# Designed miniproteins, single chains, part 46

Each design is a single chain, and the fold is of that chain. pLDDT is the mean over its residues in the fold that is shown.

## One batch from the design tools (miniprotein)

Design m1586
Fold by ESMFold2-Fast:
Structure m1586 (fold): chain A 89 residues (1-89)
Amino acid sequence: SAKSKELLKQFDKVLSDSSLSYEERLTKASEILKTYLENLDIDVSSLSQNDLEDIIIYISAKTLQISDPAEREKKVKKIAENYIKKKLD
């Protein structure tokens, strides 16, 4: 959706914002990620702040080379869903 694409764009902008401290980037990116996942109808109630930060690290590591926005969104969703599934097991 247009909303999910805009949220992912805001997520990337925050993580690359050199005017913010590392801690501020993670805090803001976590809030955006939570909203992004909720907009995709993913239940985030099991996720702590540490879980959100781990997901951010995986997204950054595994999606940096994906230039197509649709493929990147698909991969981000899969990373989050796999993380939640593994945590609940």
Scores: mean pLDDT 83

Design m1587
Fold by ESMFold2-Fast:
Parts: sequence; C-alpha cells; structure tokens
Structure m1587 (fold): chain A 71 residues (1-71)
Amino acid sequence: MLDAQALLEKAREHEAQGERAKAAGDLETALEHYTLAGRYRMLAYLAQGDTKAAVDAANEMLARKRELLEE
C-alpha cells in the first residue's frame, strides 16, 4: 500500500528545495521541484481516497507555477 505520510514528507522536501531555488533565482529548478511536490501531494491524497484534495493540490501548484512565470 502507498504510505500517504511518506509521500507528503517527500512533497514538503521538494517544496522546500523549490523555495530555495526560487530565492537563488533558479526559476527552472524551482519549477521542477514544485512539480514534484505537487505530484507527491496528489498521490498522497489519492492514496487516502480524497480526490477533491488531490484536485485542489494540483490547481494550487499550477497557480504557483504560473505566478513564477508571469513576470
């Protein structure tokens, strides 16, 4: 079975790395880490059977990626 807690922990790790990359000006690396964080978060919610939370997490990550690119 998928361990939702382990997936959420990986999502947090990638989100932190994405924020550090953004602070360093590495927008491409930040986008890659935000994408991975969103994927792990969606998988965690799907493993819990929470489809609405998975969709909300996907939309939130998409909004964050657009915010990075709309400069």
Scores: mean pLDDT 81

Design m1588
Fold by ESMFold2-Fast:
Structure m1588 (fold): chain A 64 residues (1-64)
Amino acid sequence: SPDLEANEKVGQLVGRFVDEVRRAGYDPVKVEELERQLREELRKVLPDDYTDALVAFLRRELER
């Protein structure tokens, strides 16, 4: 179903983002680039408001 496909895609995109951030050693410049790429991909499957909220949440969690 479209909802299942969207949920699977979001999970894959978030997982890839977290792995790439860790691989980059949390470098702020690389993290900013990865966030831009994540937002672009998420906007294909999520409303903009949800994308922005999710990215802000992930950023906050990774900076702790």
Scores: mean pLDDT 80

Design m1589
Fold by ESMFold2-Fast:
Structure m1589 (fold): chain A 88 residues (1-88)
Amino acid sequence: MDTPLVKKAEEALKKGDVETAIRYLLSLSSSLASASGIAKIAGDDDLSRELQELSDKIKKLAEEAKKAYKKGDLEKAKELLKKAVELG
């Protein structure tokens, strides 16, 4: 699994590039959902569930951050994205 997406999102946040951080975290969510499917095929139901839950949580935080960003609440967007990075 490509863990550099978490680091790229964190770097974008440190630079104040909220839009780029949102894109990296949505990409991470998609990657985690794909990894969940692979784990399910491999018979690892526990890993599949954990990866799917993580994917769903990161996606929700990134979508909420996107809404905050569109409203001009940059600090709230950064807080939500930081929580998503901490989960990844």
Scores: mean pLDDT 83

Design m1590
Fold by ESMFold2-Fast:
Structure m1590 (fold): chain A 99 residues (1-99)
Amino acid sequence: DELFELALEALETLIVAREIARQLGDKEREKELDERIKEIKEIIDSLLNKENIAQYIAAQLRAIGEALDMRDLSRAELEKKLEELLKKAEELLKKIESL
């Protein structure tokens, strides 16, 4: 349960960060985030079952909603938000690796 919940939070965080990188035109960071998203999805896929799939779908929908909200932000706000999300993602990934 803890690993699955941390992986979903990491996935949401990384998806929003990737959208911000895309809006900023940072193609290198977008690519790095795409690779991290694939790694987290592999962890989630290994844990998926009929009881938890609804949580996975909900997490993806939340990430899409948050990504859409990023369209209203200025460049400076996007850069600040990206830094915050990257720090959060690093902390979540460290917690996942410690399990």
Scores: mean pLDDT 88

Design m1591
Fold by ESMFold2-Fast:
Structure m1591 (fold): chain A 81 residues (1-81)
Amino acid sequence: MSIEEFFEMLLAGKLPKELTIDGSLDEFKNYLIEKGFKEIVNNERNIAFMKDDLSLLLTKLNENTYHYHTSLGQSGILTFK
């Protein structure tokens, strides 16, 4: 899945339980920031983004794999290529 497709599905509340992003974490972060998200948490295990009432929390499971959770109640596994 492209970063753009992820963003559309995030806004629509349609994120699947398991997905792979065709891009790096850094490309993903830069895209969300360009779309108006603010990085509100960044530590060794957790990265959180927020725009208005929409939030996305990524919790690191391994080098390229994160548990994701959104303010819309969606959660699952996210892997970066």
Scores: mean pLDDT 86

Design m1592
Fold by ESMFold2-Fast:
Structure m1592 (fold): chain A 62 residues (1-62)
Amino acid sequence: SLAFYTDVLKLPRALAERLLEAERDPTALMADPLGHLARLGVRDARHVAAIGAHLTRRFGRA
């Protein structure tokens, strides 16, 4: 959800919108989540961990 990225993690809106776009191809995103986040410019290790957990909860079992 956009609110998770902007309101909980306090990411810039442009980055949050790019993350939502990446979530539209969960197969590609989950093949290399850490590399995908690095390419999108997620630099904070706490943000990487929180987003990784969020993606695994949503897509890691499908």
Scores: mean pLDDT 77

Design m1593
Fold by ESMFold2-Fast:
Structure m1593 (fold): chain A 82 residues (1-82)
Amino acid sequence: SAEEQEKLRLALRGIILKRLIEESEELAKKAATLSGVSLEELKQMAEIGMKYFEELKKKDPELAEKIEKQAEIQFESLKRFL
């Protein structure tokens, strides 16, 4: 469903943003600026997305593993771009 696809998108985004925040404050600030949001808003987006990811891990562990692997690939790509 469209709702399920949106939750997957938010989970993927949440993992990527959490990894940026954990990697460095400078990368998180750059990502926030490029996204047109504040650092605080970026942190809130990461928290919301991680909540959806935790729900996904309980509902569909195999899909959660695929999403987490995809997030790491996108994180590494984004880190090189930033």
Scores: mean pLDDT 87

Design m1594
Fold by ESMFold2-Fast:
Structure m1594 (fold): chain A 78 residues (1-78)
Amino acid sequence: SMLDLLKKKLKELKEKAAELLKNPKLSEEDKERIKALLERVEEFVKRFEETKSPLDLAVAGLELAGLEFELELLKKKI
């Protein structure tokens, strides 16, 4: 299902974020930013799970893409 794909992608990004959060070169500000983004994305995925709305699916997908982009940018800064 589309929900299973979103949850799989979220799990993948959570694992990438956890690896990045272990890096001592990452600032405390950037660590807090990653944690806030993860919480936000989880809320949008949960919203789609509850509503099953195509609009909420699109929003969850965009938020996951935004998180992935931010993680890539932070990885390149260190």
Scores: mean pLDDT 86

Design m1595
Fold by ESMFold2-Fast:
Structure m1595 (fold): chain A 60 residues (1-60)
Amino acid sequence: MIDGLRALLEKLRPLLTEEEIAAIQALIEQMGKSTDPAERAALGQKAVDLIAESLKRYEE
């Protein structure tokens, strides 16, 4: 999961602002520090939601 989110972030980096990249990266780092599966899932969902919201500017 975490490696997949990092790969997705790198692929989408040209479409995101520096602030959006920093926010998503912070969520991924929090996932790496958490030992609670529920907390990791919640942080991962927040990262995905933030990416989706950011990409709405490029939606049809």
Scores: mean pLDDT 77

Design m1596
Fold by ESMFold2-Fast:
Structure m1596 (fold): chain A 75 residues (1-75)
Amino acid sequence: MYSLEELLKHLDNLLEKLENNELASTLSEKEGRVLLAINSYLEENPISNAEIAKILKTSVANASKLLRYYLKKTS
C-alpha cells in the first residue's frame, strides 16, 4: 500500500501527464499501479476530489479528470 506522501508524489507526475494529454497513449505499469492505489485508498479513506486538489495545489478539474480516466479504464 502506498503512503499518502508517496501517493501524492506520483499523483503530481500523473497530473503533469494529464495536462500534456499523455495519459491515454503512454500509461506505464507504474502509472497503472498508482491509479489502482488511488482507487483503493479512496475506498478506505473517503477523500473528495476537492481535498486531493487542495493537497496538491492543483485544480479540481485535473483531479476529477484523473479519477474519471481511471474509472473509464477499469470499466
Scores: mean pLDDT 56

Design m1597
Fold by ESMFold2-Fast:
Structure m1597 (fold): chain A 75 residues (1-75)
Amino acid sequence: TAAALAEAIRHLEEAGDALLAGDRERAIQHLRKAAELAPEVAELTERAIAAVEAGDDISALQHVAEARARARELL
């Protein structure tokens, strides 16, 4: 739904902020919620989680940005 996509975008933004602050646990929490709310961007969200777990915050931020962009296009 549009409401679920909007909520997923909020979680993706929070995940990006958490990554910039170095809070990987908080980032993963928000990414998991975004994947649950928006299966349409789950592949990008799951790639972001994998990047965080690998310690690759740059790739994680890129995947978060792509997921946000795709979610906005679907609204």
Scores: mean pLDDT 88

Design m1598
Fold by ESMFold2-Fast:
Structure m1598 (fold): chain A 80 residues (1-80)
Amino acid sequence: DSLLDSLSPEERAELFREAFAIYLREQGASEEEIERFLTLSVSQQLQWLYELLDYDEEKFDEALDKIWEIVQKLVEEKAS
Protein backbone atom coordinates (compact mmCIF):
# COMPACT_ATOMS: atom_id res chain seq x y z
CA ASP A 1 0.00 0.00 0.00
CA SER A 2 2.63 2.58 1.05
CA LEU A 3 4.73 1.88 -2.06
CA LEU A 4 1.70 2.20 -4.36
CA ASP A 5 0.71 5.44 -2.58
CA SER A 6 4.15 6.86 -3.51
CA LEU A 7 3.51 6.32 -7.23
CA SER A 8 2.24 9.11 -9.50
CA PRO A 9 -1.19 8.66 -11.12
CA GLU A 10 0.64 8.09 -14.43
CA GLU A 11 2.90 5.36 -12.95
CA ARG A 12 -0.14 3.72 -11.30
CA ALA A 13 -2.02 3.78 -14.63
CA GLU A 14 0.97 2.16 -16.38
CA LEU A 15 1.09 -0.65 -13.78
CA PHE A 16 -2.65 -1.27 -14.18
CA ARG A 17 -2.25 -1.46 -17.97
CA GLU A 18 0.55 -4.05 -17.57
CA ALA A 19 -1.50 -6.02 -15.01
CA PHE A 20 -4.62 -5.92 -17.22
CA ALA A 21 -2.61 -7.28 -20.17
CA ILE A 22 -1.24 -10.11 -18.00
CA TYR A 23 -4.74 -10.87 -16.67
CA LEU A 24 -6.24 -10.98 -20.18
CA ARG A 25 -3.43 -13.24 -21.41
CA GLU A 26 -4.12 -15.63 -18.50
CA GLN A 27 -7.83 -15.62 -19.49
CA GLY A 28 -6.84 -16.75 -23.02
CA ALA A 29 -7.10 -13.44 -24.88
CA SER A 30 -5.19 -13.25 -28.18
CA GLU A 31 -2.17 -10.96 -28.57
CA GLU A 32 -4.23 -8.90 -31.07
CA GLU A 33 -6.98 -8.40 -28.46
CA ILE A 34 -4.40 -7.43 -25.82
CA GLU A 35 -2.71 -4.96 -28.21
CA ARG A 36 -6.07 -3.28 -28.94
CA PHE A 37 -6.89 -3.18 -25.22
CA LEU A 38 -3.55 -1.49 -24.43
CA THR A 39 -4.41 1.42 -26.77
CA LEU A 40 -7.23 2.34 -24.35
CA SER A 41 -6.97 4.66 -21.34
CA VAL A 42 -7.26 3.08 -17.86
CA SER A 43 -10.81 4.44 -17.57
CA GLN A 44 -11.73 2.91 -20.96
CA GLN A 45 -10.07 -0.39 -19.95
CA LEU A 46 -12.12 -0.49 -16.73
CA GLN A 47 -15.32 0.31 -18.65
CA TRP A 48 -14.50 -2.40 -21.23
CA LEU A 49 -13.93 -4.99 -18.47
CA TYR A 50 -17.19 -4.01 -16.74
CA GLU A 51 -19.10 -4.39 -20.05
CA LEU A 52 -17.36 -7.73 -20.78
CA LEU A 53 -18.62 -9.00 -17.39
CA ASP A 54 -22.23 -7.97 -18.25
CA TYR A 55 -22.16 -5.11 -15.68
CA ASP A 56 -21.85 -7.70 -12.88
CA GLU A 57 -20.38 -5.82 -9.90
CA GLU A 58 -19.36 -9.04 -8.08
CA LYS A 59 -17.48 -10.45 -11.10
CA PHE A 60 -15.95 -7.02 -11.74
CA ASP A 61 -14.67 -6.82 -8.14
CA GLU A 62 -13.21 -10.36 -8.42
CA ALA A 63 -11.45 -9.43 -11.68
CA LEU A 64 -10.07 -6.23 -10.11
CA ASP A 65 -8.80 -8.23 -7.10
CA LYS A 66 -6.89 -10.53 -9.48
CA ILE A 67 -5.50 -7.56 -11.42
CA TRP A 68 -4.49 -5.94 -8.09
CA GLU A 69 -2.55 -9.10 -7.13
CA ILE A 70 -0.67 -8.81 -10.45
CA VAL A 71 0.00 -5.09 -9.79
CA GLN A 72 1.49 -5.92 -6.36
CA LYS A 73 3.77 -8.54 -7.96
CA LEU A 74 4.93 -6.03 -10.60
CA VAL A 75 5.59 -3.39 -7.91
CA GLU A 76 7.70 -5.89 -5.91
CA GLU A 77 9.77 -6.71 -9.02
CA LYS A 78 10.35 -2.99 -9.77
CA ALA A 79 11.14 -2.15 -6.10
CA SER A 80 14.42 -4.09 -6.20
Scores: mean pLDDT 74

Design m1599
Fold by ESMFold2-Fast:
Structure m1599 (fold): chain A 80 residues (1-80)
Amino acid sequence: SAAAEEALALGASGDPAAVAPLREMLSDPDVRTRRAAVLALFLLGGTAPEETRAALEAALSDPDPDVRRLAADLLGLWDG
């Protein structure tokens, strides 16, 4: 979706200002947009580690099991 593409573009920007709109996208009704936002937040981890970690932890409570699994896998990869 266009929103999922926007989320990935925000993640690729390297701009810590992208964290706030990506957190908003974690509440999007489209599961593809939420999955893209989780991945994008992970990509920004080098620029805003505390904010992106907190956002990925929030995604562990997502209603979709694939979004929860992705967030858990990325948090584990970050700490490994």
Scores: mean pLDDT 83

Design m1600
Fold by ESMFold2-Fast:
Structure m1600 (fold): chain A 70 residues (1-70)
Amino acid sequence: SLAAFAASEDIIALWDELQAKVAAVPAEQRAAAEAEAIREYAEYVLERLKRNGRTGGRPAERLPVVVSVA
């Protein structure tokens, strides 16, 4: 399911890794690093969902809600 996918270890591990990278960046660059981390996270999640998607679009807006919780 989409909810199970958003809670997957892979997605959670990526988020943790990106947060660690942001924390390692000097405060002066933290805002930019955070924005880049969010972009990288979103791209990864979307790519994985495209690969693991069933047959196409869903009428319900479940994806934005589930992705934002991952």
Scores: mean pLDDT 63

Design m1601
Fold by ESMFold2-Fast:
Structure m1601 (fold): chain A 97 residues (1-97)
Amino acid sequence: MEEEIEKYRKIAEEIERYMLELVGEEYVPLARRLMHGTLLAHSEEAGQRWEEAEALERRAEADPSLRPEATLARGKVYAENRELLLRTAEGLAEMLA
């Protein structure tokens, strides 16, 4: 469990850092919205997993005991859809240029 959580935390941190570098802090929320939309267009299942990760992250704000589960869910969505999500962030960066 602990090793798996650390693995997915690192994946999430890597993708979030790359996104931040591409679009800047101001546009990170927009990038996340576009990522969700891209996943829904690609696969209803992928979009649902994103929504589950967001809901769990929101719940973890009120209940810290859910933080490991939220981290795992977010990291898995990022890992499973890495190429598609990175391309979405890159597309937004191009539109902002």
Scores: mean pLDDT 84

Design m1602
Fold by ESMFold2-Fast:
Structure m1602 (fold): chain A 80 residues (1-80)
Amino acid sequence: KEKKIKEIAELIKERLREKGVDLSDEEIEKLSIEMAKRLMTIPREVLEEAVKYLEENRENLNPEELEEAELFLKIVEIIE
């Protein structure tokens, strides 16, 4: 459980740093952990619906949306 939260938080931290968000390292870490905890509480059915929507609409996504979708799919794999 705690290991999954850490793995998800690291992915979120990496993405936030790559996007160059105007936040301190401490704020990025805190936000990433909070987001990871939130994602872990989402019901499986809701996650599956979101994954299906993203996969079915992949061809209509712009490059930024596609990067966000790929990150979400990686996070869902960790939650499983």
Scores: mean pLDDT 78

Design m1603
Fold by ESMFold2-Fast:
Structure m1603 (fold): chain A 72 residues (1-72)
Amino acid sequence: ALTPLEQLALALLREAEATGRSVREVAEERARRLAEEMVKKGLVSEEGFDIIQRTLTEQLLLLVEEVRRRLA
């Protein structure tokens, strides 16, 4: 079974493949949406938005590389 983060990484790979976009572009878009939701829910301040978005993007890209290696 996939962890929630691995499942998210796999979804990013599938979205990039389906849309013809780069994995980085899809990861940045998903990280931005997650950061926006976290701010909206009061889990992160508006001042924390950029840090969380960048951190999530980095983590998603690392997870994508791991999942891609396992699917190869």
Scores: mean pLDDT 80

Design m1604
Fold by ESMFold2-Fast:
Structure m1604 (fold): chain A 69 residues (1-69)
Amino acid sequence: LTPEQLTELYRRVVEHMKELGLDTPENREAIDKALVLLSLGREEEALALVKENLPAEVAAFFEALLAEL
């Protein structure tokens, strides 16, 4: 993924969390860790982290966005 794609993924996921009232420091930390893993090419670990640590709706949104990139 390019830095622009990672930035857009982060922005859209954070906006979605805000709309759901789920923009918490804990959820932000999980997204930050997932993006670091994606920047290292560790996509399977990033998806596993998101699915384990985020609400199902946010995790599904992240996975769908990642598939579009």
Scores: mean pLDDT 85

Design m1605
Fold by ESMFold2-Fast:
Structure m1605 (fold): chain A 56 residues (1-56)
Amino acid sequence: MLYRIVSGVGQSESGELVAGPGDVVELVEELDENNVLARTAAGELIIVHKSFLEEL
């Protein structure tokens, strides 16, 4: 499923800031109640808080 980041940021597993508002990401898996693992258009895996995402 595709989501748009509407607020906040997506960080890599190393803590690097790699995605922000307006970016479209693909859901890979749900990590917990609050966080998902997603893939950026560049193919990078990021952790994003669910409240920052809008389903497309």
Scores: mean pLDDT 76

Design m1606
Fold by ESMFold2-Fast:
Parts: sequence; structure tokens; C-alpha cells
Structure m1606 (fold): chain A 82 residues (1-82)
Amino acid sequence: IKEKIQEFLDYYRDLTEGLPEASPDLQQQILEELELLSEEKKLLLDKENIQQIAKIMSKGTSSVEQLKQLLIPTLEKFGLIN
């Protein structure tokens, strides 16, 4: 699991190099969505990993709805969701 998380973080870091950080409000909304997925027992992630993923995936996106469309398929691709 740690290996898969690191691969995910490296992949998105590479893709989002030079893109601006999302607003604090958007980062917080993304964090809340990941926490909801964790409560639903769908995520295989601890709190620290959820925060790192929220920060990285918020880069280059303008809305929570846009991110949600990308988030689930990406987490499935990396084996981080049931």
C-alpha cells in the first residue's frame, strides 16, 4: 500500500509540475471528500496519505465536481479504493 501511494504521488507530482496550487477552500473541500470515502470504508488510506493526495490532486482543477470525476478512477487505477 505505501508503495502504491508513493507511485500515485510521484505520478501526479510529475503531471502537475508548474501548475498553481488550488485555493485553500478547494483543498479543504477535496480533503472532506476523501474523508467521506474513508468513512464509507472505500479508501485504504491513513489520514496523512489522504492529506497528501488532496493537496496533489487539487493542482490544476477548478472544482470539487471536476476532481470527483477524476478521483475515483485514479484511486481505482492505483489500487487505493475498494
Scores: mean pLDDT 69

Design m1607
Fold by ESMFold2-Fast:
Structure m1607 (fold): chain A 72 residues (1-72)
Amino acid sequence: SSDDLMAIGQQLVDYYNKAKDLDKQGDDLIKQGNKSDPVTSKILMKQADDLYKQSQTYRDQGDGLGQQIMDS
């Protein structure tokens, strides 16, 4: 039904918004790392990498929902 497609569309938007928020958190850690000593920088860069990986997982979930809409 159209209501089911709207619900999937909202979930897709929610996944992309979560990905964007995680990317922003990662970017903020990179900026902090660039202003930090080498040891602290390495830790912050690793934390940013983990956030970017979580962001990619949400983007992949959103892309999967987009494919379901296209296949409907």
Scores: mean pLDDT 89

Design m1608
Fold by ESMFold2-Fast:
Structure m1608 (fold): chain A 61 residues (1-61)
Amino acid sequence: ASLEELNAELAELQKAHPVAYQHVLEKVQALADEVGLSELSTADLTLKELKAYLEDPSSYK
């Protein structure tokens, strides 16, 4: 996906899940700073980690 598409999806998820978004962003930004990830890679990883985080705390079963 393009950086524009990734940022658009992240913006919608930030509105729906602001606390989860902030936690994931802080962790991914720390990794990006350590490893030197590109803006595209940082956006992609943030989206992937946020989706994983939202699926992990499932308590509906």
Scores: mean pLDDT 75

Design m1609
Fold by ESMFold2-Fast:
Structure m1609 (fold): chain A 98 residues (1-98)
Amino acid sequence: DIYYISFRSSEELIEAMTEGLPEELKEEFSELVNKLGLYEVMATLLKNASKIAEAVGVSKETVLKFIAGVEKLPEETRTRIAEAIIHLLKTGKLPPKI
């Protein structure tokens, strides 16, 4: 999983992960990556992938595929994963289960 991530620029990775998401979420995610650094963001997401999956109600593999940008997921699922990730990066905590 991390192997695929290492080939992308920060811009390409953000675009792949946020494709089809609302612009507000895409902008907020881009700002967090620029502020924290791509490596720190990726390390945090990979470390918390199982917890993100539990919060969203998906498999850990689905979260890792989203992060890697390898497989197209349903828009609702991608939006929920993105919201959970943004909340985690901003607050250091996962959102309550929706």
Scores: mean pLDDT 70

Design m1610
Fold by ESMFold2-Fast:
Structure m1610 (fold): chain A 91 residues (1-91)
Amino acid sequence: MKEEAEKIREFLRKTAEENAQRTVDRLRAAGVPQAEADRIGKELTKLGDEAADVVARMLEEGKITPEDLERLAEINRKVSEVLARADALAA
């Protein structure tokens, strides 16, 4: 299970990084300054890494805990806030 959890963690981190880069590229195409777009991308990558760590822990333990669900809900709220700021910058 640990090896599978590590593979899923790496996959999720890579996916989050690719999604963050797509958001940066989208903001740059919309005329958002590089420094601002990079800040958004960095925040999204960090949140993606945090979510990947929670999911990997759930897989390693073989169960979902209330603490894991609360942590994922907090991360999801922060991602939504960052994406809302990105959308406002691109408008």
Scores: mean pLDDT 85

Design m1611
Fold by ESMFold2-Fast:
Structure m1611 (fold): chain A 85 residues (1-85)
Amino acid sequence: DKEEELKRLIEELNELEKKGESGVRVLELMLKIAELLGDTEEGIILYNAILTRLDNKPELTPEEEELKKRAEEALKRLLKLPLNL
């Protein structure tokens, strides 16, 4: 179930990125994928990518601020805990 959801979300993200989309929808998909990947290298990369995209914006919407907070909190937890690698 979660593996099928992950596959679907990755496919949706790739399609949006191919179309040049970079809005809140892309960030929300990236966050959901990272959450499903957990304490993996791919998950950490996605959290960092979300934060990088948000940091490149001079002003954040309330939705983007919430995404940034969620990504920062998740990344801090992953960096404090030993990786399951």
Scores: mean pLDDT 76

Design m1612
Fold by ESMFold2-Fast:
Structure m1612 (fold): chain A 76 residues (1-76)
Amino acid sequence: SRAEANTAAARETMARAVEEGLLSAGQGEFLARQFEGSDLSAEEGAKALRDLLEAMGLPGAERVAEEFRRRFLEAL
């Protein structure tokens, strides 16, 4: 389901970003919660994540959003 794909993609993408030092643990948890259980499509989710990262002033927003999109499609 989209809810399961969004949950998996969010958790895996944010965990990796925290591991790489791009996000704090708190930022990763906050961002993952925005997508867990969501019915957003891969493209909608990736766009929303990019927009959130840009609003937070974080680098690599486009790369992280593309990783989310890839993980979402793998989870379907």
Scores: mean pLDDT 86

Design m1613
Fold by ESMFold2-Fast:
Structure m1613 (fold): chain A 100 residues (1-100)
Amino acid sequence: VEEVIEEMVERGERVAEELERRLGVSRGVRETMIRTVREVARELREEGVEDPEEARRRLEEAIRAIRHAAESWARQRESIGSEASEAVEEIKRAVEELAE
């Protein structure tokens, strides 16, 4: 079980690094993702989980949730940025129409 937990934690850390590079998530978000994987590992150890398949499944679910959350965050960030940009452009246009 411990070997599976260690392997999956390392995989989770690699996934967090990949998401930082690919999606541009902040260092703080990356650290939160790594912490989340480590928390799941801690829970497995505290619960005394003896089945390596259950340990792998729970850590895989955590990694999948992290990936999904990061992708959702990246989409929301782009949407918010687009809306802010449009508002700034509308304000600039109004000022220009006032002959300034």
Scores: mean pLDDT 69

Design m1614
Fold by ESMFold2-Fast:
Structure m1614 (fold): chain A 79 residues (1-79)
Amino acid sequence: SAKLEEAQKRLEELKKEIEEAAKLILEDIDKGAKKVQKITAELAKLYEEVGPTPELRQMLEEAAQEMEKKIKEALEAAE
């Protein structure tokens, strides 16, 4: 469906933003943290928009887990 395709495209964009946020934490932790907050809010909105679509919800859950892992690694590296 068009809704599924649009959500998948948004998720791919968010994955790129997650990579950028992780790098940004190493350069400027305050800016990185703000970008993480923005990504988290966008993931939450996308989850709400997807509704009861199990496939997209699973993909969003995986993206959230990847974000948590990458941000944790970036924070550890910044120390």
Scores: mean pLDDT 77

Design m1615
Fold by ESMFold2-Fast:
Structure m1615 (fold): chain A 91 residues (1-91)
Amino acid sequence: MKKEKEEKERIIEAEIWDSFLRMMASIAALSTSPREKVSEVSARYLEELLAARSADELIAILRKLGFDISREQAQRMLDAIRTLKEKGLFG
């Protein structure tokens, strides 16, 4: 039954990461001027979001971008960020 648990964990991580990336892409699209590249805007916002220590901080960052998210969405994004940091992907 170890394979089933590992598969579920991988699916959850992929879903959380996909949701986070889609959210970042949406924020970038809303925040970019016609002369700014979406990837460059996403990188700036990603750095700020990665520095967030709580769901409330994450919500505050996204509200500065004119985007209102639920606390549930913010918590899922925060948990994904913490998991990625634990795996050493962001230091």
Scores: mean pLDDT 60

Design m1616
Fold by ESMFold2-Fast:
Structure m1616 (fold): chain A 92 residues (1-92)
Amino acid sequence: TASTSFTVTSSGTYTITVKALSGSATVTVTVNSTGQSATLNVKEGESASTTLNANAGDVITFTASNVTAPGKFIVKALLDGKLVGKSTFEAK
């Protein structure tokens, strides 16, 4: 299991996108203060998106599980169409 996270500085409804550059995984997205979560399934070359609410100061955590082959993933969070967070991480 591999994870990445970032802290949001503004409250609002975030658009979360996960893209698999290689491999496949189930990526669970969680917000620490609200306990809100979403599950996104991605296969190589595919993107999946969801929306979630976060408060200023919340940590959004992305956890990859059920990884097929070594996987490389890009995660993005947008607020009102503006990129707030982006990370690339590897998992197996």
Scores: mean pLDDT 81

Design m1617
Fold by ESMFold2-Fast:
Structure m1617 (fold): chain A 74 residues (1-74)
Amino acid sequence: MSPWEILEQLVKERNITDPKVEDAILGAMLRYLHAQARGEDGRAAALAYIDAAPLSEEQKALAREVFEEAVRRH
């Protein structure tokens, strides 16, 4: 299963309807994959992206949890 299909499933399972939270999760996964392809720390890049996103602390915590779950399933 692609990382994007895993994210779509997790967004549904967690009932995430806020497009800002969805965008943060998708952007984090994109940073993760690009950094890993360059031999860089993909997890650090993804988490830094979420932390810099214009989200509440609760939304950032949710985005981090979903991203970590997606990486574990990939």
Scores: mean pLDDT 83

Design m1618
Fold by ESMFold2-Fast:
Formats: C-alpha cells, structure tokens, sequence
Structure m1618 (fold): chain A 80 residues (1-80)
C-alpha cells in the first residue's frame, strides 16, 4: 500500500507534466511512466533524468517542469 501510493504519486506528477509540455518532453515522460508501471525504477530514473536535462536546455525557463520531474525522481528513488 505505501509503495502503491508512492508509485501513484510519481505517475500523477509525470501525467501533470505531460499535459503541459511539448511532444519531445511528453515522449520522455511517457517512457518514464511506462518504466514505473513495469516496476523498472532504474530505467524510470534514466528517463526522468533525460527529461530534466532536456527541460534545462530549452530557451524558455521551465523551472516548474523541472521541479515536478525532480519530485518524481525523489519518489522513484524512495521506492527502488
């Protein structure tokens, strides 16, 4: 139950991010969500880290998106 709640929180954060961003960031977030659903938290972290890096390189300052991804990474790290 605690693990299920943390997974659900991570998925919710990523889903909120998918609703707000470009196709490129959605693809990375979707891959992270798929990995979390599969229980592959190491792969999920890889995609979340790539998503964070992609956001930091955009001309627009995506601090809010980076904050959401950082929170998802924190939750996934707690689960694995």
Amino acid sequence: DPIDREVLKALAIITLYLAADSEETRELAQKAMDAINAGDYETALEYLEKLREQLSKLPENREEGIRLVDRAIELVEQIK
Scores: mean pLDDT 73

Design m1619
Fold by ESMFold2-Fast:
Structure m1619 (fold): chain A 70 residues (1-70)
Amino acid sequence: GPLLEEISRIAREMQELLEEAERRGDLEKAKKIRELLLQMEREVTRAVARGDYAAALEIARRLLEEAKSL
């Protein structure tokens, strides 16, 4: 559904931020983004597994904003 599609888009955007940090040689930023991606995988997957797509989307958005603020 639309919420799951938006979550997938956010995950892709975070992967793009990771790839950009790696291309620039910003190893500290890349490490922090990988940690946020692991947190997203854990927390979003758990919310989706219980059918709480709204919570999953909110978690994904929060973690993307954290990655963007690095």
Scores: mean pLDDT 89

Design m1620
Fold by ESMFold2-Fast:
Structure m1620 (fold): chain A 65 residues (1-65)
Amino acid sequence: SDEEIKEIEEALKYYADLYPDTESGKKAKELVDRLKEDPEAFMKEVEENVELANLVSMAKAIYEG
């Protein structure tokens, strides 16, 4: 849903802002750009890629506290 996409975007932005110089933080920033470009393709990739799904889950956990 649009709400879920927005929550993932905010979580990834928050993570990237907290850890901008780390590899995972740089990856989170890249993922925000990809999500903005094509949200549908991004969500499909998250479903198919365990490493990507894990990064999104970690970012959401940190964002939610």
Scores: mean pLDDT 82

Design m1621
Fold by ESMFold2-Fast:
Structure m1621 (fold): chain A 98 residues (1-98)
Amino acid sequence: SMEEKRKELIDLILEFVREETGLSDEEYQALREKLEKAKNITEALKIAVDFLAEKTGIHPLAAYILLLERLAQKLFPNLSPVEAMLKLMDLIKELDKA
């Protein structure tokens, strides 16, 4: 279902942010709540990117690219990087139509 796919994407975003920043359990739960309350996946990605940039000092655009690459790799491991990215973009678009 689309709701299950949304939850899977949010869980993968959170996993990546935790791996990159070393979040405490409290910070992890607070970020989860913010991502779950986001209007759509595009908004959730923006929240995660802003958080990554603030915690790591990486430029927001670079944080966004790294996050998308990780999501594409995790969701579509059998596709080429370009094909995985295009399929991820289509998935986000479909989830945000609701």
Scores: mean pLDDT 85

